Designed miniproteins, single chains, continued (2). Designs and how they scored, part 99

Each design is a single chain, and the fold is of that chain. pLDDT is the mean over its residues in the fold that is shown.

## One batch from the design tools (miniprotein)

Design m7437
Fold by ESMFold2-Fast:
Structure m7437 (fold): chain A 96 residues (1-96)
Amino acid sequence: MEEEKRRRGIEAEIEVAMMRMIVAVAKRFNLPLSEKEAEAVVEAARFVKEAYEEGVASEELLREAVEAAREGARINKEAGKEEIAEKLEEAAREAE
């Protein structure tokens, strides 16, 4: 139980790091997130929310996941990818 909880906490940290990398690359190159990248961010946000509810991820980590998803949504909205932006914004709202 304890080692499994620790692993899920580490996985949540890895998921947030991945979300932040995807968004950082999009910002650096002024590119919208692809549909696959957005899906990965949505799934990561869901994973972090579940880990938070299980008590294995911090509120700070959940906040970072929400911020990354919302930043991805803003980037895609600015690029005219409104449908993908809406999915990212919904994931951020559900993670709160």
Scores: mean pLDDT 84

Design m7438
Fold by ESMFold2-Fast:
Structure m7438 (fold): chain A 80 residues (1-80)
Amino acid sequence: SEVVEYLQEVYETSKDPLIKQAAKLGLEAIEAHERGDMLSAEISLGMLRIILGVAKVTGDEETYERIEEILKKVEEFLKS
């Protein structure tokens, strides 16, 4: 999956701990969804939304925009 490859790349290459955590939560949400564990997928997605909120208050604009991009890609994947 292009989304999984993107998230793995972000997780491995990002030096920003919030972006790394967002990518990890996105991967966990997708893996849970693929296992049919919809509750765990929604929990990971909810945690990713919390990280986006933290980035909005405490992070720079680039950190926020990257996490927002991650969230959008994960949400689109989970609805497909």
Scores: mean pLDDT 87

Design m7439
Fold by ESMFold2-Fast:
Structure m7439 (fold): chain A 95 residues (1-95)
Amino acid sequence: SDSEYQQAYDRLLQLAGRYNDVLGEFYRVYGSNPVPKEEADEVYKLIKEAWDKILKAQQLLDDKGPVSEIQQQIDEAQELIEKAEKLIEEMKKKL
C-alpha cells in the first residue's frame, strides 16, 4: 500500500542519517587512535554492508518492488548499524 511505501521511505531516511552518524564516529574513534587494523576493518565491513543494504532498499522503493523485500533490506541494514555502533562503543571504553 502507499502507506507501507511511505513508512519504508521514512525508515530509510532515518537509517541513512544513523549511517552517517556511525560512519563519522568510526573515523573519530578508529582514525584518531592507535587501534589494530583488523579490528577497524571488521567494523568498516559492517558499515559498508549496511550501506549496500540501504542502496538496495532505495532501489526497490524507487522501482515499487515488494514492500516485504524493502523492509527486509532496511531491517538487515539496521542490524548491521547496531552491531557497528556496539563495537565502536566497546572500543571507546578500551581507549
Scores: mean pLDDT 89

Design m7440
Fold by ESMFold2-Fast:
Structure m7440 (fold): chain A 77 residues (1-77)
Amino acid sequence: MSLDELKSVVLESIEELLKVASPSDQPLLQQGKKDVQNATTLDELSKAIIKLLNSLSDEERQRFVDLLAANVNRALG
């Protein structure tokens, strides 16, 4: 998977979560989206994802991980 394909999968997962996320997590997801869009290396993308995961509530973090895993598996299969 290329960096651009991985960024696309992560951004799709953030957009899906934004539709159902609590009002308190929405600004964190919007910031995470910007951080992901600005990542130019795999290291920067990984740091953006980790930062977002650490900022989210436990429930939204689990939803994000599940969405990301599903979207990655779809892209690889």
Scores: mean pLDDT 83

Design m7441
Fold by ESMFold2-Fast:
Order: structure tokens, then C-alpha cells, then sequence
Structure m7441 (fold): chain A 75 residues (1-75)
């Protein structure tokens, strides 16, 4: 499961790098499907930031999500 979430965060970084709103929306839906509701909500905020053209905010949100993943899967 952790590896799947990390792969989704990699796709989230790619979406921000490429300003790909559709990819960001797909990542949000997959996180929601896997039951990671806080990460899904943060990813929906990434989608909103990208739609607003606020790339710096989108990047900061993905970094925060990476920190959350480390906390959730830390022993």
C-alpha cells in the first residue's frame, strides 16, 4: 500500500510540473478510492491551485502530502 501511495505522489509531482489538471484529478480520485481521505482532500486543493495558476502553492501542497505519507507509514 505505501508503495502505491508513493507512486501516486510521484504522479502528483508530474501533474504539478506539467500543469496537468486532469492527471491531478485522477490522483485525487485514486487516493479517495484507496481510503486516504486526508491525502485526497489535499490533492483536491492541488487541483484548485493548478486551476488558479498557483504553481507555487500546488508544489507546497505536494511537499506537505509527502510529509503526511511519511507520518502515516512511519513505525
Amino acid sequence: MRERVLALLERAREAVRNRDVALAEEVAKELQRLGFHPLAESMREVVRALRAGDVERAEALVEAMETLVDQVFAP
Scores: mean pLDDT 81

Design m7442
Fold by ESMFold2-Fast:
Order: structure tokens, then C-alpha cells, then sequence
Structure m7442 (fold): chain A 104 residues (1-104)
């Protein structure tokens, strides 16, 4: 199935990702993929992880928990979100709703 598996489900993020979301101001334990993306954007902006000098549009994760989660020191926003979604699908738990578009 090639449909987006988590669009309508609420997911319990793995502990490391949940820590990032809470640092971005999140107060919940379960999130949709859209909420996670928005919180990661806020986290990146709040921590000033974007490179603006030699690598515009790239985020420096070398000393951040996101680097540990993604296994990469430098990523664009799209690459970062793809890596986080992959991590979430591998390590996260669906606690509300179903991945119906995956197994209909």
C-alpha cells in the first residue's frame, strides 16, 4: 500500500521524539503526524538549528537529539521530516484510530 499510513491516527511518539515535542511546547502524549511536523518546525526555529551562513536551508543536528533520531548531522527540512516519520512508523505506537488506508 502506498497511502500515507498515519494521517488520521493518533500516535504515541518514542520517548526521545516526545522529549523534542515537549521542548517545543507540546503538552500531550499522543499526536497526529501533522501535529508532530508542526512541533518539529517550532523546535527547529526555537533552537535556531537552521544554517544560514554556509549551508542555507540545512539544519545542524550534530549536537541535538534529532541527530540521534535521524542518524544524520545535516538535513534539509524535507529530509528531516522524512527521517522522523520513518522513525515514528518504526518505533512509535498507534494508540487511537487505525491505519485503515494501509490495510483496507
Amino acid sequence: MTTHPAASAKILPPEKLLEILKEAGATKDVYTVAEIIGLIRKYLEDKKLIRTDVNPGIYDLSNDLLGEITGKDYLTFLELIEAVIGYLLEEGEVVEGELTLKLR
Scores: mean pLDDT 70

Design m7443
Fold by ESMFold2-Fast:
Structure m7443 (fold): chain A 58 residues (1-58)
Amino acid sequence: DLVKLSEELVELIKKNKNLPMEELLKIVKEFIEKHPEFKVLPDDLLKLVIENVIELLK
């Protein structure tokens, strides 16, 4: 279920939002690699997604 996995990804970002971007990117990439249902995005695009999620949480 992509919706449930997306909610888990957002929660993962939320729990780790205080980490440097490079560390957060590594965690997010590891999560995506465990769930092949996600399309692998380039690092620059993943960073933008992470930044937007963090901004929405502030």
Scores: mean pLDDT 75

Design m7444
Fold by ESMFold2-Fast:
Structure m7444 (fold): chain A 74 residues (1-74)
Amino acid sequence: APSEEEIQAEIDRAMAIMKAYVLGLPQRTIDVLAAVLDAGGPEKADLAAIAKELGISQSTVSRYIRKLKELGLL
């Protein structure tokens, strides 16, 4: 059963993605945000797996994560 922590994580994920759309971020950047949040955050994310899933370089994933942290979304 989903815990209170899991429910809060789903709300936080939905809010972060909504903020990214409101900010007019490119779809690829939002895809990276969603993948990182699904992994439990940037410290738990497998950058190589996300890069393979999205068809981009691991370096590009890392740059998008950095930008998302600067925007307060991660």
Scores: mean pLDDT 82

Design m7445
Fold by ESMFold2-Fast:
Structure m7445 (fold): chain A 61 residues (1-61)
Amino acid sequence: SVDDIEAEIARLRRQLAELDAEIQRMRADPNTPPIEIAKKEAERAVLLGAIDFLEELRRKL
């Protein structure tokens, strides 16, 4: 249902905010390897894609 999609979008947006905070902390640490930041940025891109997919699906229902 649309309500289930809205709830999932809200959950994913919360996860995105948590991931953004983690990436910010990693970037502030000069000892964090660049590859580890790249991995988190890749996770962020997947999460954004999931949110975009659900928002598009919601609009077409």
Scores: mean pLDDT 89

Design m7446
Fold by ESMFold2-Fast:
Structure m7446 (fold): chain A 72 residues (1-72)
Amino acid sequence: EEEEVEALFEKRIAEVKKEYSDVPEDIWNKAIEAARKKLEELLKNPDLTPEQKVGAATAVLVKEIFKEKKKL
C-alpha cells in the first residue's frame, strides 16, 4: 500500500538523519528529493514489496549524501 511505503520511507529518512546529523540542510534537501524521485519510479513496479521500494530509495538517499560530502 502507498500509505505503508510512505510511512516506512519517512522512518528511514529519520534514521539516516539521526546517523548523519552533521549534514547541511541543503544537502539533505537534495538527497531527499533524489530518493523521492526514485521511490516514485519504484511505486510503478507492482513486483516490488514496500520494503524493497523503500530500501532502494534509501540507498539513493545515502549515496547522494556521500556524493555531496566528497565535494566539500
Scores: mean pLDDT 79

Design m7447
Fold by ESMFold2-Fast:
Structure m7447 (fold): chain A 99 residues (1-99)
Amino acid sequence: AESRRLLLEELFAAADELIARLRAQGRVEEAAALEAQVAAERDAYAARALADPGAPEATPELLEAARAAYEEQIASLSPLEQEDLRLALRALERALARV
């Protein structure tokens, strides 16, 4: 349970860095969309933990769904700016592989 929580936190941290890069590039709209998605996922995780403190904090399915959502957001971005974002995605994939 503890290791899965840490992996989920690593996924959120990587997403925050990706959001920061989008903002630095002046892509405020894409950054806001990804930030909203990450916030929704954090809220869902927090609500689940509050409802049942004994339940698993993150499942492989939840982590995979988070990765897929971030991949979809990245795919909506222009090809010219995807290179650095692909590095962030690989970091998310490595975090998932540690499950």
Scores: mean pLDDT 62

Design m7448
Fold by ESMFold2-Fast:
Structure m7448 (fold): chain A 85 residues (1-85)
Amino acid sequence: IKLPRKPGGDPEIVEKEWALFEKYDTDGDGYIDKEELKAFLKDNGVNLSDEQLEKIFEWADLDGDGKLDFPEFVWLLTHLGSLLE
């Protein structure tokens, strides 16, 4: 299984994604929960069913704690199209 958790990134994209991560991380603990991720995706025109959201969240949440850190969040965004197809 190829799981690019650290894609090396374009600085412009990483900065933009970090700003979005901070915006949705309302408690400032460095993690995004399912509801915050769902809101982020909806705000960006991506409407997911609860089943689709659960599936992609489980895929990105490698430690199974029910929260996404920044690298997991970036990984999910990078692979969202492939995961939904």
Scores: mean pLDDT 67

Design m7449
Fold by ESMFold2-Fast:
Structure m7449 (fold): chain A 77 residues (1-77)
Amino acid sequence: MEAMKQLQEIVAAVQAAAARFFADPTPENKAALLATLEEALAQLEKLKEQTDDEELLEKLDKAIADLEALRALVESL
């Protein structure tokens, strides 16, 4: 389950960056979160291209949608 582990690690990194930004919403923490989101989205799209596992694809699609929504929210702040 390499792809599932990678998904968990990507989500954990975004959660850590988001927690830092929402605890202390500085321009530096905003830039760090946006950079983490850009990298995470690229990694999730790559994982989606590498798997035919329907359950994993559903989780990847949800994660991509959730991270795109978070990016839009953070960019609006």
Scores: mean pLDDT 85

Design m7450
Fold by ESMFold2-Fast:
Structure m7450 (fold): chain A 94 residues (1-94)
Amino acid sequence: SALSAEYRERVMRTVRELIEKGASYEEIFEKFKELLEELLALREELQPAEPAEVERARALIEPLARETAEALMNKEEAEKILEEIEREEEERAA
């Protein structure tokens, strides 16, 4: 779907920028929290949900941002993620 494609593109771009920049844990956490809030707002504009569903989704933002920050602070995991992003970009360029 168009929303899934835009979500994937924004996530991949943000992850690559943070890895290439050598961002700190706090910088990754704040950037991802910001990104997830923007994506939740975009989803609500396209397909409004019940308030309880929105609250459940919002409650996941901080845990997901922490998990992402922990993953990207691990050099081996960050390098694997970057390689996957580069592979996806090559497949689209071909």
Scores: mean pLDDT 75

Design m7451
Fold by ESMFold2-Fast:
Structure m7451 (fold): chain A 72 residues (1-72)
Amino acid sequence: EEPPLTDAEVERAIAHVEELAKLMKEKKVSEEQKEEFKRELDELVAFVEKHQSDPAARARFVATVERVKAEL
């Protein structure tokens, strides 16, 4: 059985997602690249939901992803 994601791992994932979103805004990437990134974020949410047992940590990650998607 695969060990669940820790809160520290979720926080690192949040920081990484926010940094990537910032870089995408700075580089003025295409709409196609933005949609690709949004799709990857949805897949990452599914992964965190499956492997993280703490509902508060899951909620924080989902909130970050939804904010990033809205800001793109």
Scores: mean pLDDT 78

Design m7452
Fold by ESMFold2-Fast:
Structure m7452 (fold): chain A 80 residues (1-80)
Amino acid sequence: MLSLEEIEAKLAEVEKHLSPELRERLRALYDRAVAAGLEEWLAAQILRMLDLLKTHPELMTEEILAEALDSLEEELEELA
């Protein structure tokens, strides 16, 4: 289990690969997930995204990252 500080550090690593607009969306998603008590779900998603960015950077285009955020936002609405 990651602490909130560790999740925040991993979030910052993902943000380095995102446009300003996608970074704002990811931060909003983080705030909503924390407010809903879904920090563990969020941590799992961030770690998966980092793994994909590291192992398959060719697949992690801005378009694919935006689609991933759309999917996570939809899933969060269903879980919250």
Scores: mean pLDDT 79

Design m7453
Fold by ESMFold2-Fast:
Structure m7453 (fold): chain A 86 residues (1-86)
Amino acid sequence: DDIKLKIIEDGLKKIIETLEEKAKTSKDSEKYKEAAKLVKEALKYVQNKDLEGAIEKLREALSLLPSDSPEARALENLIKALEELK
């Protein structure tokens, strides 16, 4: 579904912006920087219709984030949405 993929792509772009902003101000700068890089890789996989590759990269990014963070919750929701499209 092209509409659902577009929503997921927009969600990934928003998370990348948030993670890059947190990388500038957080004591955990390196973790947010690496998480942003992994989400950017996941976005490329989504754009190439490789949903499995995207999910793998998002799970790696999620492992770097505090479990109670809004960013972690957003990534969990995006992973779930991608799995429902498989």
Scores: mean pLDDT 85

Design m7454
Fold by ESMFold2-Fast:
Structure m7454 (fold): chain A 66 residues (1-66)
Amino acid sequence: SAQQAAALAQALELLKGSDEKSQTALAVYLTSHRELLQPFAEQLLKEAEKNPSESVRKIVQQILGA
């Protein structure tokens, strides 16, 4: 859906940041859009692995990881 595509695009953009402000924005966004993003959980977890921040990887795993 257009809503799922928009949510995925925003999540991927937020996932590029590794600073504390970016981590907070990512956590809030993933939590608020969890149902829209759940079909893309594997893709978002793989993208998170590319981020040098362990905190970013943990945020994605905690919210979208089973």
Scores: mean pLDDT 82

Design m7455
Fold by ESMFold2-Fast:
Structure m7455 (fold): chain A 77 residues (1-77)
Amino acid sequence: AELSSKERIEKLIELAKKAIEAIKQGDLEKAIELLKEMAKLTGSEIDDEDIERFLNTDKEELIELLNKLIEELKSLL
């Protein structure tokens, strides 16, 4: 079944938190998987290579963006 708007937001928050943790731990494979799941949930499709490139070049910026996303999503609940 399709996720409701609230359920989708809650799932995105959970995935973003897990992605930040994986990035901080250096678990690139886990981070890529979580980012792909987030992209799919938002209606976007991203190749593994694009995500890996982003993690390698903009790791700190990605963590900051994910933290901002979590705060914004929490404000919608």
Scores: mean pLDDT 77

Design m7456
Fold by ESMFold2-Fast:
Structure m7456 (fold): chain A 73 residues (1-73)
Amino acid sequence: GEEVIKAAQRAIQGAEKGDITAVIGGALRVIGEQLDGRVDEDVAEAALKAIMYALRGDIEEARKYLEEAKKLA
């Protein structure tokens, strides 16, 4: 749970700086944690949606989905 939230948060911070490599790294970590069964699917989905919105430049929506992921974790 916590590793996924931290990965999504770092990805959003990377997106704000234009660091696409950090965003991709965050997404891959969320996927890895979910595939290894270390996070519930709903938490992983919310975290990935946060990263997707960050990639689109929609930081406000990204932060909303990050907060949703935190509530589900």
Scores: mean pLDDT 82

Design m7457
Fold by ESMFold2-Fast:
Structure m7457 (fold): chain A 86 residues (1-86)
Amino acid sequence: MEEAVERGKRLYPSLVEMLKDPDPERRVRAVRALGNIAVEFAKAGDLETAKEILKVLEEATQDPDPLVRQAASEAVKEVKEAIEKA
């Protein structure tokens, strides 16, 4: 879990910026990556960071692109389940 948490810390700022990309395909990738790192933070016991990323993902469920909204809804579900198991 150490490598996943370290990767998440390095990628988090860039992924949040990628959510502002005009390309919806890039925003879908950012949403999925943010969901993955939030799950890894929850598994590592960093629930504060996992919950911060969850809020970002919940905002992404309001994205104008339906594929981004679908990816965000799935990521929100996965992150909530990971937090509940922690």
Scores: mean pLDDT 82

Design m7458
Fold by ESMFold2-Fast:
Structure m7458 (fold): chain A 125 residues (1-125)
Amino acid sequence: SLTDLIKRLREEVLKAAEEAAKKGMSLDEFLKHPAVQRLGTLLLLAKAAKDWYAVGEVYRIMAEAFVLLKEEDLAIFYLDQAVEAYKKANKPEEAIRSVQEVFELAKKYGLKKVEEHARKILEEL
């Protein structure tokens, strides 16, 4: 399924984000990474299929990647998109799980703006 392909790409995308952060790689260079490009293609396919759960999984992975890159505004943007996609998929438990995972990751990396935003979403869910 699209969801299985997206889940398999998660480790590659997150590893790419960690390596990009470690090497001081530009955002543009990170977005050109093959795993990130493939994730973007799967997002377009998921949207065309109206597979909102798969859309949510892509956006959640992007939010996690941007936490690792310390791109707080992009992490928040993609987290909000993930939550809306999971709600559209009628999977509110997956929305909660996604926000909790991003909250813990933001806390681990000291990203206070992402941590506070995720906390507010959890209070509203």
Scores: mean pLDDT 89

Design m7459
Fold by ESMFold2-Fast:
Structure m7459 (fold): chain A 76 residues (1-76)
Amino acid sequence: SEKEKKIKELKKEKIELEIRKSLLRMEKALLKLTYSKMDPEEREEAERRLEELEREIEELDEKIKEIDKKIEELEK
């Protein structure tokens, strides 16, 4: 049915966003792990990148939440 097709598409989009979020979290974790070994200039760049990663993760979380709500409404 059309409803089943839309649910499948939303679930696929959610999976893609979750994968993207996981990759950003891995990058964030790696930066934090290596932070103590960085010189001051590298730390400044890492801090800027960490802020960007956190913002992107938050945006992805909101998109995933919106998709979850759409899936729940369609599955009822």
Scores: mean pLDDT 87

Design m7460
Fold by ESMFold2-Fast:
Structure m7460 (fold): chain A 84 residues (1-84)
Amino acid sequence: SERERARREAEELARRAEEHIDLAGEAARRGDWEAARRHLEKARELAERLLKLGREQNDPEIEERAEQLRRSVAAMEEAIERAR
């Protein structure tokens, strides 16, 4: 179904965003602030795409997942700022 396809796409976007958040943390631990920022920018882009998908599908579960990822990106940005 269209909803099932949208949810599979949402799962993929969320997984990719989480991967980039993890890579940002790893880069920050190495002191590679440029790589950390680039990964967070990619994660934010993926979370924004997920939010758009949720809105287009009127699927509150997808929208909630996108908001959770946006909060995770913000938390990682704050953690990196404190470590700098």
Scores: mean pLDDT 87

Design m7461
Fold by ESMFold2-Fast:
Structure m7461 (fold): chain A 60 residues (1-60)
Amino acid sequence: SLMEKERELLREFFRRLAERMQEAAKRSQGDWRLEIELTQEVMRELGEEYRKRLAEVRAE
């Protein structure tokens, strides 16, 4: 169903977000400002992908 596909997309989004945020933390090496910057880039990229995929699912 549409609802099941939307739930799967949301779960995948949060899973990938968690993975990318952990990587940003590792790369920042305690630099909190850099970690925020890298996290914002991740949120922008994954948010755009999520919106596009959600629109595709809803158009079906």
Scores: mean pLDDT 84

Design m7462
Fold by ESMFold2-Fast:
Structure m7462 (fold): chain A 121 residues (1-121)
Amino acid sequence: SPELEKIKNYYISYLQRLMSMSPQDIYDLTKNYLLSLGVPEEEADAIAKNLVDFVQSGKAQEYIEKLKKAKTWEELAEILKEFYDDIGMPKEVALRDLRLTLDLLEVSPSMQRQILDTIGA
């Protein structure tokens, strides 16, 4: 599916970019983004720190490999759910981030609903 490849390529590029950034830049960019979404300061701080640890532990590369191997939207949705869980992002924040990403990528409403429902479960 062209939409599946767009979503996979977006997250692969995002994770590759994180791996090229300093820990401080990962923290600052992530925290500022979450604050812009209305996430409370303490929660944004915790998630940003978790993402730094995620990258430093090599998990970004593991998720790039998982995303490259995903062949269905169900596999993609489970990988994204695991990613949000691994960085300690609460369900409501993960759904907001994902919805914004899927809208940016012009993903069809039916595919958006299916992916968001998986993350929401």
Scores: mean pLDDT 90

Design m7463
Fold by ESMFold2-Fast:
Structure m7463 (fold): chain A 71 residues (1-71)
Amino acid sequence: TEELAEKLAELGRKAGLSEESVETIRRTILQSRDLPEEARKTVAKMAVREVAEKEGREDAKRELIELVDEA
């Protein structure tokens, strides 16, 4: 949902992810809106993991994945 995409973008920026990584997460979640809830959460977690690992932000990865799990 748009709300999840916005929350993850905001938290990602606060955690020090680049604007490009934040936009990648946002775009990926919005593109998954036609998927079942379980699949949407999986896609969101994959996007978070990939961008956070690319930037070496392990703490950001943990925080963002937790937010997706509680959505």
Scores: mean pLDDT 78

Design m7464
Fold by ESMFold2-Fast:
Structure m7464 (fold): chain A 91 residues (1-91)
Amino acid sequence: MVKELEQIAAVSNPEAAKHLQEAGEHISNGQAALKAGDAEAARTHFQAAAEYARKQNASDPAIRDMTEDIGLYADELAEHAATLAASPKIE
């Protein structure tokens, strides 16, 4: 989904494509941080992903709706990571 939206944006708005690429990289980095046990770093990456997804600010409503969905997904991942950081059940 992110890659498909990035290709559409690259044709009409290269800046939007760059923001979507940065959002995807932050989601990937956040997942890697979770696997490493660094929930706070994961939260930071997922929050950045949500912000980059929303920053594209395309004039096309369909592109804006798709980036909002990606932002909501990243927000959910950030909340999950925040819960793990606040209450690590490691004992």
Scores: mean pLDDT 69

Design m7465
Fold by ESMFold2-Fast:
Structure m7465 (fold): chain A 77 residues (1-77)
Amino acid sequence: KLEKAIELLEKAIQYAKDGNFDEAVRLLEEALKYAKEANAPKSVILQIEGAIRAAKDGDAETFISAAENALKKLREL
């Protein structure tokens, strides 16, 4: 459900800001599953996928930015 994707994204952003990127990536991957099941817009899916890729590449700034943009779009639905 959409609410679960939002909760997982909020937690992922919090863990990333706290410096725990391994847990943030895990939560983003779970958020992606729930967003896809909820038929979230392609723009949101791409932002979450981009955040996961950035995190795996060690790009914390892009990770947080993409995850926050996805969260904002999901909250507007």
Scores: mean pLDDT 81

Design m7466
Fold by ESMFold2-Fast:
Structure m7466 (fold): chain A 107 residues (1-107)
Amino acid sequence: SMEKQREELKKKSEENYEKYKKLSEELSKTKGKDDWRALYYEGLSYFNQATVYGLNGDTKKAIELYNKSIEYFQRAIKNTPDSDEITRGVLDLMIGVSKLAKKRLEK
C-alpha cells in the first residue's frame, strides 16, 4: 500500500541521515571539515532529513533542508579533485535530485 511504502521510506531515510551525519563528523575530524567526502555525507544527511520532513507534511522545513543539501553538494564539488569525474558526476546528480524534490513540494 502507499501508506506502507511511505512508512518504509521514512524509516530508511531516518536511519540514513543518522548514518551519514556520523560519517561526515568522523571524516571531518580525520580529513578536515572541507574534505569533499565529509561535505558529501553531510549533504546526504540533509537530503534524508528533508525527505522525512516532506513525508510528514512539513513542506517548509523540507525545502530548507533540501537547500542545505544542495549547498553541501556544491561545496563538495569545489573540494573534489578535477581528475575525479565520477565523484563530480554523482554530486551533480544529487544536486539535480534535490532540486527536483524541492520543486515537487513547491506550489
Scores: mean pLDDT 87

Design m7467
Fold by ESMFold2-Fast:
Structure m7467 (fold): chain A 82 residues (1-82)
Amino acid sequence: MREELERELEEIRREAARAAELARALGREDLAEQIRADGEATARYLEELSKTRPLEEVLRLAREAAERARGLRAQLEAELAA
């Protein structure tokens, strides 16, 4: 379970980094910095939450956050393709 959480936190950071690069390619530098900062803040928040909350609950939240991060990256990819 802990290893699964670590993988999801890494995925959140990776997808945020990818989305930030896409935002830069779109000329949206402020958005790129916000995406990177939000991704890192989310990962840190979930790491801290895992110290006091059941790992199953934190893993669910991490999976939801990773899914949202993938969705944002996909939206920015679609904007570049348009």
Scores: mean pLDDT 86

Design m7468
Fold by ESMFold2-Fast:
Structure m7468 (fold): chain A 90 residues (1-90)
Amino acid sequence: MEEEIKKLVEKGEEAFKAGDYEKAAEYYEKAYKLAKEIGHPEIDEIAEKLELALQKVVLEGSGEAKKRALERMLELSVEQLKKAVEKVTA
């Protein structure tokens, strides 16, 4: 799983550099889900990469891809805010 996560992140970075933000978001999403399953230490870093790729899909995309990216960004923002609130109130 660790090697798979690393390869998915590398593919995501390559797609992002090529301007294929939808493909980058797909690779980062797969890496993020695997990282969560195994408790990988780079979960937060992968989540940030995913969020940036989704932001680019929203800015450059249209129709269904843009809608899916907006929905996923909302989900990630809610997860991030929930964790931040818990840390502040601890």
Scores: mean pLDDT 79

Design m7469
Fold by ESMFold2-Fast:
Structure m7469 (fold): chain A 84 residues (1-84)
Amino acid sequence: TEDLERGRELAKQGRYGEAGILLGRAADKLIKQGKYEEALKAGREGVKAGMLGLKQGEDVTVSTAGALSGIGAEFEARLKLGLK
């Protein structure tokens, strides 16, 4: 997905909060496609990016949204995969 590639590119640029949001959106799209292992990976990357955005003092709303989107997608992907 384009959101996955763009999210990873933004993370490379140090734009972590925005990266987290795009990675969370990519993970949600991957879940809808049945690609649960890819979604789990994207969700984890989104959590990491959102948390890094918070740590470096980026916009709290954007960075928190990125982290939470990643957490939600990771949780759903884990459930679909039968993981605990």
Scores: mean pLDDT 82

Design m7470
Fold by ESMFold2-Fast:
Structure m7470 (fold): chain A 82 residues (1-82)
Amino acid sequence: SALEELKALLREIAAADPNATEEDIALGLRLAEYLAKVASPEALRLFAEALRAYKAGDEARAQALEAEALALARPGLEAAAA
C-alpha cells in the first residue's frame, strides 16, 4: 500500500541519518498514518516519490513532487478540518 511504502521510506531515511531519534521516527510514522486517513492514495504515492527523490539527492524533483502531493492532499485536509 502507499502508506506502507511511505512508512518504509521514512524508516530508511531515518536509518541513514545519525541524528534521527526514535521520537522523530515515531512522529513521522504518525503523520504518515494521519495523511492516509485524510488524503487520497495518489497524494501518499507522490509523497513517497518525493522521499525517494530526496534520498537520491534530487532536491528539485523532491520539491516538485511535494508540491503536487500537497495540492492533491489539500482538498482532503480541508474537508477533514471543516
Scores: mean pLDDT 78

